# Ledger of designs, part 82: designed miniproteins, single chains, continued (5)

Each design is a single chain, and the fold is of that chain. pLDDT is the mean over its residues in the fold that is shown.

## One batch from the design tools (miniprotein)

Design m19021
Fold by ESMFold2-Fast:
Structure m19021 (fold): chain A 90 residues (1-90)
Amino acid sequence: MLEEIYQLLVERVDERFRRLKVETLTPAQLVEALTEGLLEQGLSEEEARRIAEFAVEQVLKISGKETLNLEQAHYAARLAAEQVARLLSE
């Protein structure tokens, strides 16, 4: 379940990078991509957005940067997937 959610979020992130043809995403662009993936998992828009914002904020704090590269975006997807897995196990 966690790996399935993670892979779906990674696919949405990779699609966003390909569509925009960029090397980094803004926090807002990554939040949008993750929110779209989380909505497909059956989460409400409010919960999906909250999880996406949390994951992106954590990666920004760790990296100290204003934008996120592919590796950092995948790490945000991992954090989001872990939050969803915890919610579904409660």
Scores: mean pLDDT 84

Design m19022
Fold by ESMFold2-Fast:
Structure m19022 (fold): chain A 55 residues (1-55)
Amino acid sequence: MFENKADEKVLAEAARLVAEHPELREPIMNYLKENPDVSVEELREFYEKLVEELK
């Protein structure tokens, strides 16, 4: 729908999160592959759950 702007923001956020925790790169990339229409908020919630699992 609003593909160009939504994709850019989601990818930029994913890149920032991967830079913060490089070990989470694979699960983040897999999540994006399975959910190509994921929102930035949904990606951040998924990331928070992954960080909690590391603790």
Scores: mean pLDDT 75

Design m19023
Fold by ESMFold2-Fast:
Structure m19023 (fold): chain A 70 residues (1-70)
Amino acid sequence: MAEELIKKADEYEKKGDLNKASRYYAQAALVYIKEGKLEEAKKLIERMESLGTDEAKRYARIVKIELEKA
């Protein structure tokens, strides 16, 4: 479930592991896109962008491309 992935991402973010956090946020966002929950996916993209790492920005871009296809 997307909610479980978000919980894992939040935990890694609190620990300062922003790259692992971005991976779990990306997985959750892709689940939301598949389920048609596009607004929830957009919020996770914004969250990934706010993490500020190059890896997080790259994952946010990949998810945005998938959102545009939906």
Scores: mean pLDDT 85

Design m19024
Fold by ESMFold2-Fast:
Structure m19024 (fold): chain A 94 residues (1-94)
Amino acid sequence: SDKLNDSLASSLDSAGRILQAIGDYDLAAEVYKKAYELSKNKELQAEILTNLGNVYQQQGDYDKAIEYYQKALELDPNNKKAQQNLQQVKQQQA
C-alpha cells in the first residue's frame, strides 16, 4: 500500500532527523535512503532528499549535497529548504 509505505517513509525521515541531530551522519544517511526508496509521494521524496543533502553538506561533501538538492528540486521545484540549502552549499564550495 502506497499510503502505508509513505507513513513508514515519514517515520524513517523523522528517525533520520534524530540521528542527524545527535551527529550520527552515516546512520542518518542510510535511514534517509531507505525512507526515499519506500516513499511514493513526490513532496515527501523531495523532503527526504533535502535532508540527505544536508547530511552530506554537514560532512563537507558539497558535491553530493548539491546532487541531492538538485534531485529534490526536480521532484518539487517549490521546496524552499532545498532552494536555500543549494544556494548556501554553492557559496561554501566557491
Scores: mean pLDDT 89

Design m19025
Fold by ESMFold2-Fast:
Structure m19025 (fold): chain A 71 residues (1-71)
Amino acid sequence: MEEAGEHLLRAAGLVQDTKLAKEAVEAINAGDWEKAREVARKILDLSREQGNQRAVEEAEKAIELIDEILK
């Protein structure tokens, strides 16, 4: 879904991890929402480690929307 992918890409950009950003783009482009959720969780963990509250909020919103897709 468009909104889930947008939140995931924003979170990936905010954590400045190029590998996770690439994995996020690849998962979204493949429609692999199970993989997108795994990447979002890694971004959330990294966001919390960095203390980047905006990235935490974007990653949490991405996971919420991905979980709705995977129902």
Scores: mean pLDDT 83

Design m19026
Fold by ESMFold2-Fast:
Structure m19026 (fold): chain A 81 residues (1-81)
Amino acid sequence: MSLDEVLEQIRDEARRWGEEALERMKKLAEDPNATLEEIRQAYIRGLAAAFLLASAGEVDEAKRLLKEIDEYYQKAVEKIK
């Protein structure tokens, strides 16, 4: 496997993780019965995805994902308090 192929796979995987984490976080932000553990797990996955995107050269995309996931994380934690 070439380095370029590995980088493409990392970007694709990170995008999937990020999209899944953001989708999950949006659902948790609307769910008043969401647990803090569920919210934190989705947040950690989102952070990991953003880190992988940045590491693979997609810094601006990573920053956008971090901003979105953080906004929904804050909404989700407010709803359980």
Scores: mean pLDDT 82

Design m19027
Fold by ESMFold2-Fast:
Structure m19027 (fold): chain A 55 residues (1-55)
Amino acid sequence: SRELAEELVAHARALGFEVRLDEVLETIKYHGWTEEDVERAKRVMDNAARARAEQ
């Protein structure tokens, strides 16, 4: 949904990633992501941000 897309965009931006709401929304709709899928995506982003910070 739009709310899940906005939540994921806010999370990504807080971690320093540049993302567009429309692209995230299309990804969620195209793949039929659930709230659980969005939470998993946030965890992947957290891990990526952590790895990036260790460079």
Scores: mean pLDDT 79

Design m19028
Fold by ESMFold2-Fast:
Structure m19028 (fold): chain A 55 residues (1-55)
Amino acid sequence: SPMEKKLEELYEQDFEAWKRVFLSLGFEEEKAEEHARKVAETMLEIERKRLEKLA
């Protein structure tokens, strides 16, 4: 669905942004990816719930 595509795009944007943040803090790439994934997943859940309230 169009909504699912937008959520996928937001996840990728958040993942890349937070990966960069964790790398700048001195994390190894694998750990930066792990932490960025957790943040992006949390952001995705928040946005999903927000969209559900609008429907």
Scores: mean pLDDT 85

Design m19029
Fold by ESMFold2-Fast:
Structure m19029 (fold): chain A 99 residues (1-99)
Amino acid sequence: LDEVIKDLEELAKENPDDPLIWYALGLAYLQKNEYDKAIEWFEKAIKIAGEDNAEALLQLGRAYYNKGEYDKAIEYFKKAVDLGNEEASTLLKEAEEKK
């Protein structure tokens, strides 16, 4: 995983405008339970790609949920649901139950 992160960081330097590389970095840090880093990279990917990527919004919501920031998680899960992500509906309900 750390080797994958290093490779992705090198790709990001070469292709800083490619949102998929920043999204992949977010996923890698999420898998390491480094939620602040995951959030940073998902937000960068969304800023480049726009807020119409349901999967990126779902994963950003998961990072906030795992960090215990349920209000932010609910916000992003709702956006993902509005874009048609079925998994986000289940996670939205779980996040709302934490409040």
Scores: mean pLDDT 81

Design m19030
Fold by ESMFold2-Fast:
Structure m19030 (fold): chain A 92 residues (1-92)
Amino acid sequence: GSEAVGAINEAMRTAKAEGAEISVQIEGDKVTITIKGAGEKAIKAVQEAAATARKEGLDVSVEIKGDEVTLTVGGLSAASQTAIALDAIGLQ
C-alpha cells in the first residue's frame, strides 16, 4: 500500500539533492510530479518509483525529455497525495 509513496518521496529527495526543481500538481485522483534538471540518479529513482507503483496496481506514466522528468500516478488516496505534496515542498 504505502511503498509507492515512499519510493516517490525518495525519488523527489534524490532529485532535490542533485539540485533539481520539483513541482507537484494534484488533479482529482492523479498526482503529476515534474522534475527539472534531473540527474542520472534522480531519473533512475523515478523509474524505480514508477515500477513500485505499477506493482501496487497504480496507473503510472513516466515521460523523460532531456533532464525534465514527468511522473504521473493515478489511483492514490487523498492521504497519499498529501504526503507526496508535502515532501515535494520540503515538509515531511
Scores: mean pLDDT 81

Design m19031
Fold by ESMFold2-Fast:
Structure m19031 (fold): chain A 69 residues (1-69)
Amino acid sequence: VKEKEEEAREHERRGEEAARARDFETAAEHYERAARLYREVYEETGKKEYEQKVRRVEAALASARRRLA
């Protein structure tokens, strides 16, 4: 579980870095991976904090995708 959470945080961080560089394609890829990993952790643990992290990352993903449209 902790390894998946750590990997999710790493992807979220890399997505934010890519978004700052205006590389929204790369940002979207990292946010998508982070959302999947946080969702898996939420399903395994049931902790609401991970559901909130999924929502946050999904919002960032949607924002990055809108910038590509």
Scores: mean pLDDT 83

Design m19032
Fold by ESMFold2-Fast:
Structure m19032 (fold): chain A 68 residues (1-68)
Amino acid sequence: MLSQEEKDEILKEVVDEAVAAGLSPAEIQALVNKVQEVIDEGEKEGLSKEEIIKRVKEVAAELIAAAK
């Protein structure tokens, strides 16, 4: 299970990347919501922190690319 601090760190990395990519506040909010869903599903499946982070990075990259 991820701590609140670990979840905040993951979300911060995703938000920083989205801001650097030029996403709007609404697009960033949608991305954050999707990343939170990915974290929740990963925890529910019993995935390790490293596996959850990898899945989050893949989903974030796909959504950022789709927003361009």
Scores: mean pLDDT 81

Design m19033
Fold by ESMFold2-Fast:
Structure m19033 (fold): chain A 55 residues (1-55)
Amino acid sequence: MPSLGELVLALLRQLQAQGVRPSPEQVEKVLAFARKHASPEEVAEIEAVLEEMQA
């Protein structure tokens, strides 16, 4: 069973492939969720993907 962090990363990678750009509010909500439910390593990867999507 994948972790919650792995599920979030998989979803973000799929959205990134589709060219979706999250709003700053959406980024904050995803990071807040990740910090509560994912490992520090998963949070760092999620943050990196979100920054790539906003660049």
Scores: mean pLDDT 80

Design m19034
Fold by ESMFold2-Fast:
Structure m19034 (fold): chain A 60 residues (1-60)
Amino acid sequence: MLEEAKRLAREAARIAMENGISPEEAIKAAVRTVEETFDLSEEERRAVEEAARKAVEELE
């Protein structure tokens, strides 16, 4: 579950970045997309946000 959520976050963040969305907005959009699909604890939400941030950093 958490690994699937992190994978979705990374994919959503990459797609957002490819469409010209800023890094900070791409991370926010990715977290929101995951929260719509998965019911996350606060710890899991932070892990998902970190995964999205790392994906964005790799694309810069």
Scores: mean pLDDT 80

Design m19035
Fold by ESMFold2-Fast:
Structure m19035 (fold): chain A 74 residues (1-74)
Amino acid sequence: EARRIAEEFTRAVEEIARRAGLEVDREEALRYALALAEENPEVARLLAEAARAAAEGDWETAEEKFREAVELWL
């Protein structure tokens, strides 16, 4: 599960970066995402959902999911 969440998050980040004209090292991004997913899978899941919503242009859902992740982490 952690790897699935990390790959989903990384894919969303790559999409956002591509639209912004930014270069992303996929292997490095996946490594960081995987570490987060292994330590805090619920937080990582919410962040992955937020990133995917942002990649799709759904900023309202992205903000909501990000807020939930921050509250759960703290």
Scores: mean pLDDT 76

Design m19036
Fold by ESMFold2-Fast:
Structure m19036 (fold): chain A 70 residues (1-70)
Amino acid sequence: SKVLVRTEQGKVLEVETTATVAEVLERVEKEFGIKSGEVTYKGVTLDPSKRLSDYGLKEGDVLELHEIPE
């Protein structure tokens, strides 16, 4: 299943739920140039070592990327 990761700038990245949060952050850096960020879902910060599927995410769910100032 695929979920959407939305950036502060309104850019959207489509990712598989089998991906880890760390892999999502790596793709965001590669595609959007955001080197430091955290992924949240409904206000909960996701652990980089866990898979998106570990959080019970479904097709079409939207994650938010928050850029860390450092």
Scores: mean pLDDT 81

Design m19037
Fold by ESMFold2-Fast:
Parts: sequence; C-alpha cells; structure tokens
Structure m19037 (fold): chain A 70 residues (1-70)
Amino acid sequence: SSAIQTLESALEALKNGDTVAALYGLQEALKLTTDPEAKKLIEEALEALRAGDVEKAEKLIEQALKTLKS
C-alpha cells in the first residue's frame, strides 16, 4: 500500500532526526489514507511533531501502521 510505504518512510526519517522529511511524509500519508482510525492517528502524529514531541509522533505513526497492516 502507498499509504503504508509512505508512513514507513516518515517513521524512518523521524528516527534519523529528519523532522522536515517526516512532516512531509505524514502529510502525504494523510492524503493516501482512507481508514478513519489511521487518519486520526496520522493527524495526531502531525500535531505531536509540529509541537516538537518526536517520541509521541513515533508512537502514533507505529500505531497507524499497525492499524493499516491488520
């Protein structure tokens, strides 16, 4: 899934400290995602990352990935 691949890329960027690439990836993943629960988690991850809460953003992205892969 394009949404899954985009979220995995965003998570990798975030783990590498590339917050700008992660923000871009999350915005693109949100456009590609149709699942309502995953959309909510991605929106919350975007809010966390804009607030500088990298740890919270990582957890929310991982939760969104789990939702999309189930």
Scores: mean pLDDT 86

Design m19038
Fold by ESMFold2-Fast:
Structure m19038 (fold): chain A 116 residues (1-116)
Amino acid sequence: AAEAVRKAFDEILEKFKELGLLTDEEVQRLRARYDELVANATPEMIAGFERGTGVKGVTPEQLAAGVTVAEIIARVLYKAGKLDEASRLAGEAMRAVLTNDIEKVKELVERAIKLA
């Protein structure tokens, strides 16, 4: 459900904030970006992501979560100077969110934390 995706996203943000990897300002900006992506997700944008990934039934909330989780991982690892890992893990996280692979999302979040 849309509410469950938002809840999981908020839990990821809070975890990174508690670990000092994201500031309060960054958390609020990422929440705003999630909301903007959900509000502006057109059927055409969703169809584009489905074509690019091969995933079917992508919701606006899954698209928003995939994009923003990837941005979180990329930002945290970029700040840590882990540029190659930032690109790779961000891409893997987006795919995992879009395919509803919750265990893979958890694994990638933990790897990002460990590398930062």
Scores: mean pLDDT 81

Design m19039
Fold by ESMFold2-Fast:
Structure m19039 (fold): chain A 99 residues (1-99)
Amino acid sequence: DREAQLALLERLLEEYHASHVVAGEVLNLRRELLNDEQLAELEEMVKRAARGSATSSDPEDIRATLEKIEAAVARSTLSPREAALLERALARLREEENA
């Protein structure tokens, strides 16, 4: 379950360049709190990104996600793989804001 969730988030960031809002929010949650419905929601997000559906670029949503990512990193409760993924997501969000 956790490995499937991480693989989905890595795909969103690396292959589909999909919404970082969903990726950041899921990573902010402890993996044990993700249920089957939340996993299905992530899968649907990947499918929407692959179809070229609109992904939200609302600055307020990006800011909220960035704050959640920073809070998760500060708690130091993440595995090295999760921490590396969050660092990459954070860097991409900052690049998007600075563009």
Scores: mean pLDDT 54

Design m19040
Fold by ESMFold2-Fast:
Structure m19040 (fold): chain A 74 residues (1-74)
Amino acid sequence: SREEVLREAESAMYVLSIAVMLSVAKRTKSVSEEALEKLKELLDKAVEAHYRGDVEAAEKYYKEAKELYEKDVK
């Protein structure tokens, strides 16, 4: 259905957003290995949530990644 396609697209966009954050963080000299590992963990969890169809879980991991990114990626 249309609604299923939109939910899948939404969770995919959360995954893509975390992947972009991780890519930028890897290029940032001042980012700790711990922060990089946490972003990678959140990306892996968001990908799993996306394939499970759990949009709410994907959004949760995206919000955690965004908070970490805004605090620790400088």
Scores: mean pLDDT 85

Design m19041
Fold by ESMFold2-Fast:
Structure m19041 (fold): chain A 74 residues (1-74)
Amino acid sequence: SMKEEALAEVERMKEELLRAMREAGVPEERIELFEQMVEAMKEAIRAAETDEEIEEWLRRFRYSVEGWLEEIRR
């Protein structure tokens, strides 16, 4: 299902970013904030009633992940 695919994509992006954060020595507080964001995103996807809503949440999550990566590189 689209929800299962979306949740799998969120987990994939989460694992990739967490790995990068650990390598970069990102403070625990920032890792916790990211984990909170992931949990909120999963809840939003589970609550979504349309494929369009799921795609919207995935787009927002990708944007957030890009922002976190940029901040890590700063």
Scores: mean pLDDT 81

Design m19042
Fold by ESMFold2-Fast:
Structure m19042 (fold): chain A 58 residues (1-58)
Amino acid sequence: GNPYWEEELKKAIEEGNYELAAKLILSEYIHENNIKLSEEEKKKLIEEIAKELKEKAE
């Protein structure tokens, strides 16, 4: 685990910055799993992750 990444993610969620939280989650997932995604696929996944995070906060 990356403790700096976990703190940044926690802060983003606490501040309601779901777009940043989604970007951090996707970036870590890509890095850990050595996945290659297009810019279009990344944008689509960020939007979906951000939506799910916002729904959980409500």
Scores: mean pLDDT 79

Design m19043
Fold by ESMFold2-Fast:
Structure m19043 (fold): chain A 61 residues (1-61)
Amino acid sequence: GLAEGERLYQQGLEAEKAGNYEEAARLFTEAARLFAESGNDLMAELARQKAEEAREKVREQ
C-alpha cells in the first residue's frame, strides 16, 4: 500500500545515506512497485530513478 511504499522509500534514503547502495536499490525498487500499485505514478517514477542511481553507484568505480 501507499504507507508501505513511503516507509520503504524512507528506508532506501537511509541506506543511501549510509553508503549501502545495494540495499538502497532493493528498497527503492520495492517502494516503486508499491507506489505503482497504489496509483502514485509520480512517487513510483521517483523511486525507480533512485533505484537506478543506487545501482549505478554499486557499478561505478
Scores: mean pLDDT 85

Design m19044
Fold by ESMFold2-Fast:
Structure m19044 (fold): chain A 60 residues (1-60)
Amino acid sequence: MMSSRISGLVLLGVGYLLDGDLKKAADSFREASELAKEDGDLELAEKYEKRAEELEEKVK
């Protein structure tokens, strides 16, 4: 189950994507992934970690 804090970080990341700020979007998704790991939701953690990694690759 996604906590409200994780949901907030995901929405923040989406907002940064709409603004074209890939770096801040990646940072937001990475934080969401870390919180999901703390919640024991490994599927959500992997999903957002991969999104953060994809965005970080695009800014290299």
Scores: mean pLDDT 80

Design m19046
Fold by ESMFold2-Fast:
Structure m19046 (fold): chain A 55 residues (1-55)
Amino acid sequence: HMTLEEIKARLEEAKTLSPEEADRVIAEVGRQALTLPDEEAVEVAKMIVEVQNAR
């Protein structure tokens, strides 16, 4: 299982990738977030929006 901190690091990396590569990371991280507590899953969702807006 990825920890919240690992997910955060992965999403920060995604900001430097192409839109296509970032979308793959977002999909992977989104699946991992389903295994997290609701509070942490909400934080991951917010970070995904930040990655999408960084394009």
Scores: mean pLDDT 78

Design m19047
Fold by ESMFold2-Fast:
Structure m19047 (fold): chain A 76 residues (1-76)
Amino acid sequence: MLEEAKKAIEAGDLERAEELVKQNPDNVELWTLLGAAYYEKEDYDKAIEYFEKALSLDPNNKVAQTLLELVKKKKE
């Protein structure tokens, strides 16, 4: 699943990536990857939403914490 989500993101198919993440809603790494993909598209609102979802599952995820702070700074 994680590998399939990565391939969808690399192909620019964020709709497919969202489907895969929603089918595996407890996978913190999938939510983090989806957030990063939207950050690259400059969709900061979606990026924030998905990083916050990752942190709701694992508050100690340093990658999601760091990326969320970065996105919030860009949105300012």
Scores: mean pLDDT 81

Design m19048
Fold by ESMFold2-Fast:
Structure m19048 (fold): chain A 64 residues (1-64)
Amino acid sequence: SLEEKIKKLEELLKKNEEEKKRLEEEAKKADPDMQLLLTAVVGGTQTLIETIKRRIEELKKQLA
């Protein structure tokens, strides 16, 4: 159902926000070469988070 899809996306959002925080902490402890790569991954994760948020809002407009 649409409601179940929203719930699943909200769970995915929370997991990605937690993963981003974890990657940021790993980047602080990493060597310079790995810091560069981890920073790029954090940027990609942020883009995904923003995409999920937009999709959740659009689906909520349809449901509510």
Scores: mean pLDDT 85

Design m19049
Fold by ESMFold2-Fast:
Structure m19049 (fold): chain A 60 residues (1-60)
Amino acid sequence: VKAAFAALRADPASAQAWYNLGRAYEAIGQLDLARGAYRRALELDPDFAEARAELERLNA
C-alpha cells in the first residue's frame, strides 16, 4: 500500500519521539513525566494506539 502521504499529516516523527520519552520516563519511575509525554504524543497523533494504551494504564 502506497499511503505514505497519510503518514505526513499526523507528524508521526514528533508523536513517536514523545511516546519514546514517555516510555523512558516510565522505565525510571517518573510516572508524572511519562503521563505528560504520552499526552503530548496523543495531542500530535490522536490515533496513536500505543500512547493511548500507556496513558490509560498510568491513569488507572
Scores: mean pLDDT 72

Design m19050
Fold by ESMFold2-Fast:
Structure m19050 (fold): chain A 64 residues (1-64)
Amino acid sequence: DPNVENLAELAKKPEYDTATTYVFLAERALEAGDYELAREYLNKALELDPNNEHALALLEEVNK
């Protein structure tokens, strides 16, 4: 992941379309206060890896 600022663009490439990338995008959205965008990225992460503990924990936090 050579450029964090372009993670959303990188996630569209097959080699970067991973649950980890979407979790990272969700964390950035949470830091920006965009809970709706964070939830969307967390749902995408869970589509790729339903047992991703980090994504599940962040989704629980967003729903508080």
Scores: mean pLDDT 72

Design m19051
Fold by ESMFold2-Fast:
Parts: sequence; C-alpha cells; structure tokens
Structure m19051 (fold): chain A 72 residues (1-72)
Amino acid sequence: SAEDLLGKAIKAAGFRRPALALYYAKKVIEEDPSLAEEVLKVIERALYAARLLGDERTAKEAEKLIKELEAK
C-alpha cells in the first residue's frame, strides 16, 4: 500500500539513506498523490541527509521533486 511505502521512505530518510528515501517517495506519489504533503516532508529530510553526506546528485534530484510537488 501507499502507507507501507511511505513508512519505508520515512525510515530510509531517518537512517540517512537519501537515495532510497527518494525511491520510495516517488512510488508513494505514483500510488497515492493525496499523500504529497507527507512525501514532501520526507523529501526535505532526504535533501538534508544528501547534503550532509555530500551526495550532490541525490540532493539535486530531491530539490527538483520539491519544486514539482510545490507547483501542484
């Protein structure tokens, strides 16, 4: 379910696995777009983790997703 995927995204972000958090976050939005606000919070957390780890590619992907979700 989308709720199970959201749980996985939250855990991945919490364990500083930003690429994995974005992977699950995208799946949540594809399955249930109504969870966009909760997913946005996960992506913001993943962005902070990516910046902390120096993962520039994942940080840019997170920034792009935040802008796309805010545009809706």
Scores: mean pLDDT 85

Design m19052
Fold by ESMFold2-Fast:
Structure m19052 (fold): chain A 58 residues (1-58)
Amino acid sequence: MEMEEVYKKAKKLVDEYLAKGVSPEDAAFSAMILLVSQGVDPEIAKEAGEKVKEEKLK
């Protein structure tokens, strides 16, 4: 599904940002912005980014 693919990309991007020392909140925000710049719908990118952020902040 399109949402599952976006979520997978968001998770990978967040993990890459976290590895560089970025906070989970900033990593999720940066991932959302990058996904939108790649043509992902802003609402879908936001939903995926928020979901990954919640999982990382647990």
Scores: mean pLDDT 79

Design m19053
Fold by ESMFold2-Fast:
Structure m19053 (fold): chain A 96 residues (1-96)
Amino acid sequence: MKEEINRLNLEGVRRIFEAYKEGEEAMQAAAEEFADRTSPLLEEYFIEELKKRGITSEEAIERAKQLARDVSRALADMILATFRIIKEEEERKKLE
């Protein structure tokens, strides 16, 4: 599980790196794919961690699912925002 999440994260980040040269729409699409692929793995991980601690309520499980979705989207958005800044800085250097 952890190894699969790490592999998917590294591949997802790499795809965003490759999309950087293709432009904004490609970067956005790569970031959204990263979030969609990462979310279910984080959900499974969070639910198993709760079960290991004896937490099995439906409310706790639903919160873990929401957290997985929120974290995946936030991470994708942060990566995308960072690449937008890098792109702007590189373009600025060409004009200096």
Scores: mean pLDDT 76

Design m19054
Fold by ESMFold2-Fast:
Structure m19054 (fold): chain A 52 residues (1-52)
Amino acid sequence: SHMKEVAERRRKARREQLRKDAIEGAKSLNDTDALQEIERLWKREEEAEKKR
């Protein structure tokens, strides 16, 4: 159980970091299409969480 909790916390932190990195990358390239795609992927993740 403790290992599972640690893994879940790490997954949440990793996911948030990946999102920030993707947004920063898209902004540095002035790529609005990439920003919109990142937002769509994030919404799909939230919908997947609700299905659980």
Scores: mean pLDDT 75

Design m19055
Fold by ESMFold2-Fast:
Structure m19055 (fold): chain A 119 residues (1-119)
Amino acid sequence: MARAVQSGGGTVPEGGSLRLTATVSGSEGELVGAMWVAERPSGAARAVAGVSGDSKKVGLAEEVKGRVTPSLDRAKKTAYLDMKNLKKEDTAVYHRIAAVLENGVVKLVAGEGAEVTVV
């Protein structure tokens, strides 16, 4: 079964940067896209970043534009979310969803949430 192995997250100072990494394993399929949903302490969940087609198609929520860059490394089956100039409102659990193409079918693979706290 497909799974996403994740790294990154933790406590970072306001104005700091981090990289969230998610590698897909347990699937012979091709990584074709990824998206990140931020679940804030208020309970509000919002899609903040998405990427597909070897990082050629990018979608960003307005509040993160210029500070967040999603990318894919298809050979490594890895998705990255580079975050810079972090704000206290970026404090959230980031849920990662990978899109994997296997036998002509796109399957969505959810990973573990990564907790990010901006202080």
Scores: mean pLDDT 78

Design m19056
Fold by ESMFold2-Fast:
Structure m19056 (fold): chain A 85 residues (1-85)
Amino acid sequence: SLKEEAQRILDELKALVPESNLPLVDEIRKIVEEAYEKGYPEEFLREIVRTLRAFKAVIPTLSDEERKALLEQLVAFLKEKLKEI
């Protein structure tokens, strides 16, 4: 399922970031769980999964500061998307 795919990618992201960035990954997880609990459209959930995959692919090429900035950008993006639905 899309929920299982999102959870898998989030678990993989936790392994790729420093411990100081784990609260940002947990924030993203909470947003994703809220979207599923509220029954958001399947297409929106697919967008979340695609975005998470894209971010995961970039994370290994970045510094710790850039990883933090990217995760903060992802949190902001997801929160903004939730307001549009």
Scores: mean pLDDT 78

Design m19058
Fold by ESMFold2-Fast:
Structure m19058 (fold): chain A 68 residues (1-68)
Amino acid sequence: MSEKLLLEAEAGVYEVQAAVYLNIAKDYEKALEALEKAAELLREAGDEEGARVLEERIEELRKKLEES
């Protein structure tokens, strides 16, 4: 139980890091890396739906970068 909650909390930290990279540093590659790490942690926690949502967001962001 506690380990699962800690993994979800760690995923949340990576999501915040991704937001900082995206909005402040403007480092889209590091933002993508942070989101990928968050998705992996959510899968380890058993939150498959949360991981899927982040994976979809990662693909959308990659497409956005290709169009610019």
Scores: mean pLDDT 81

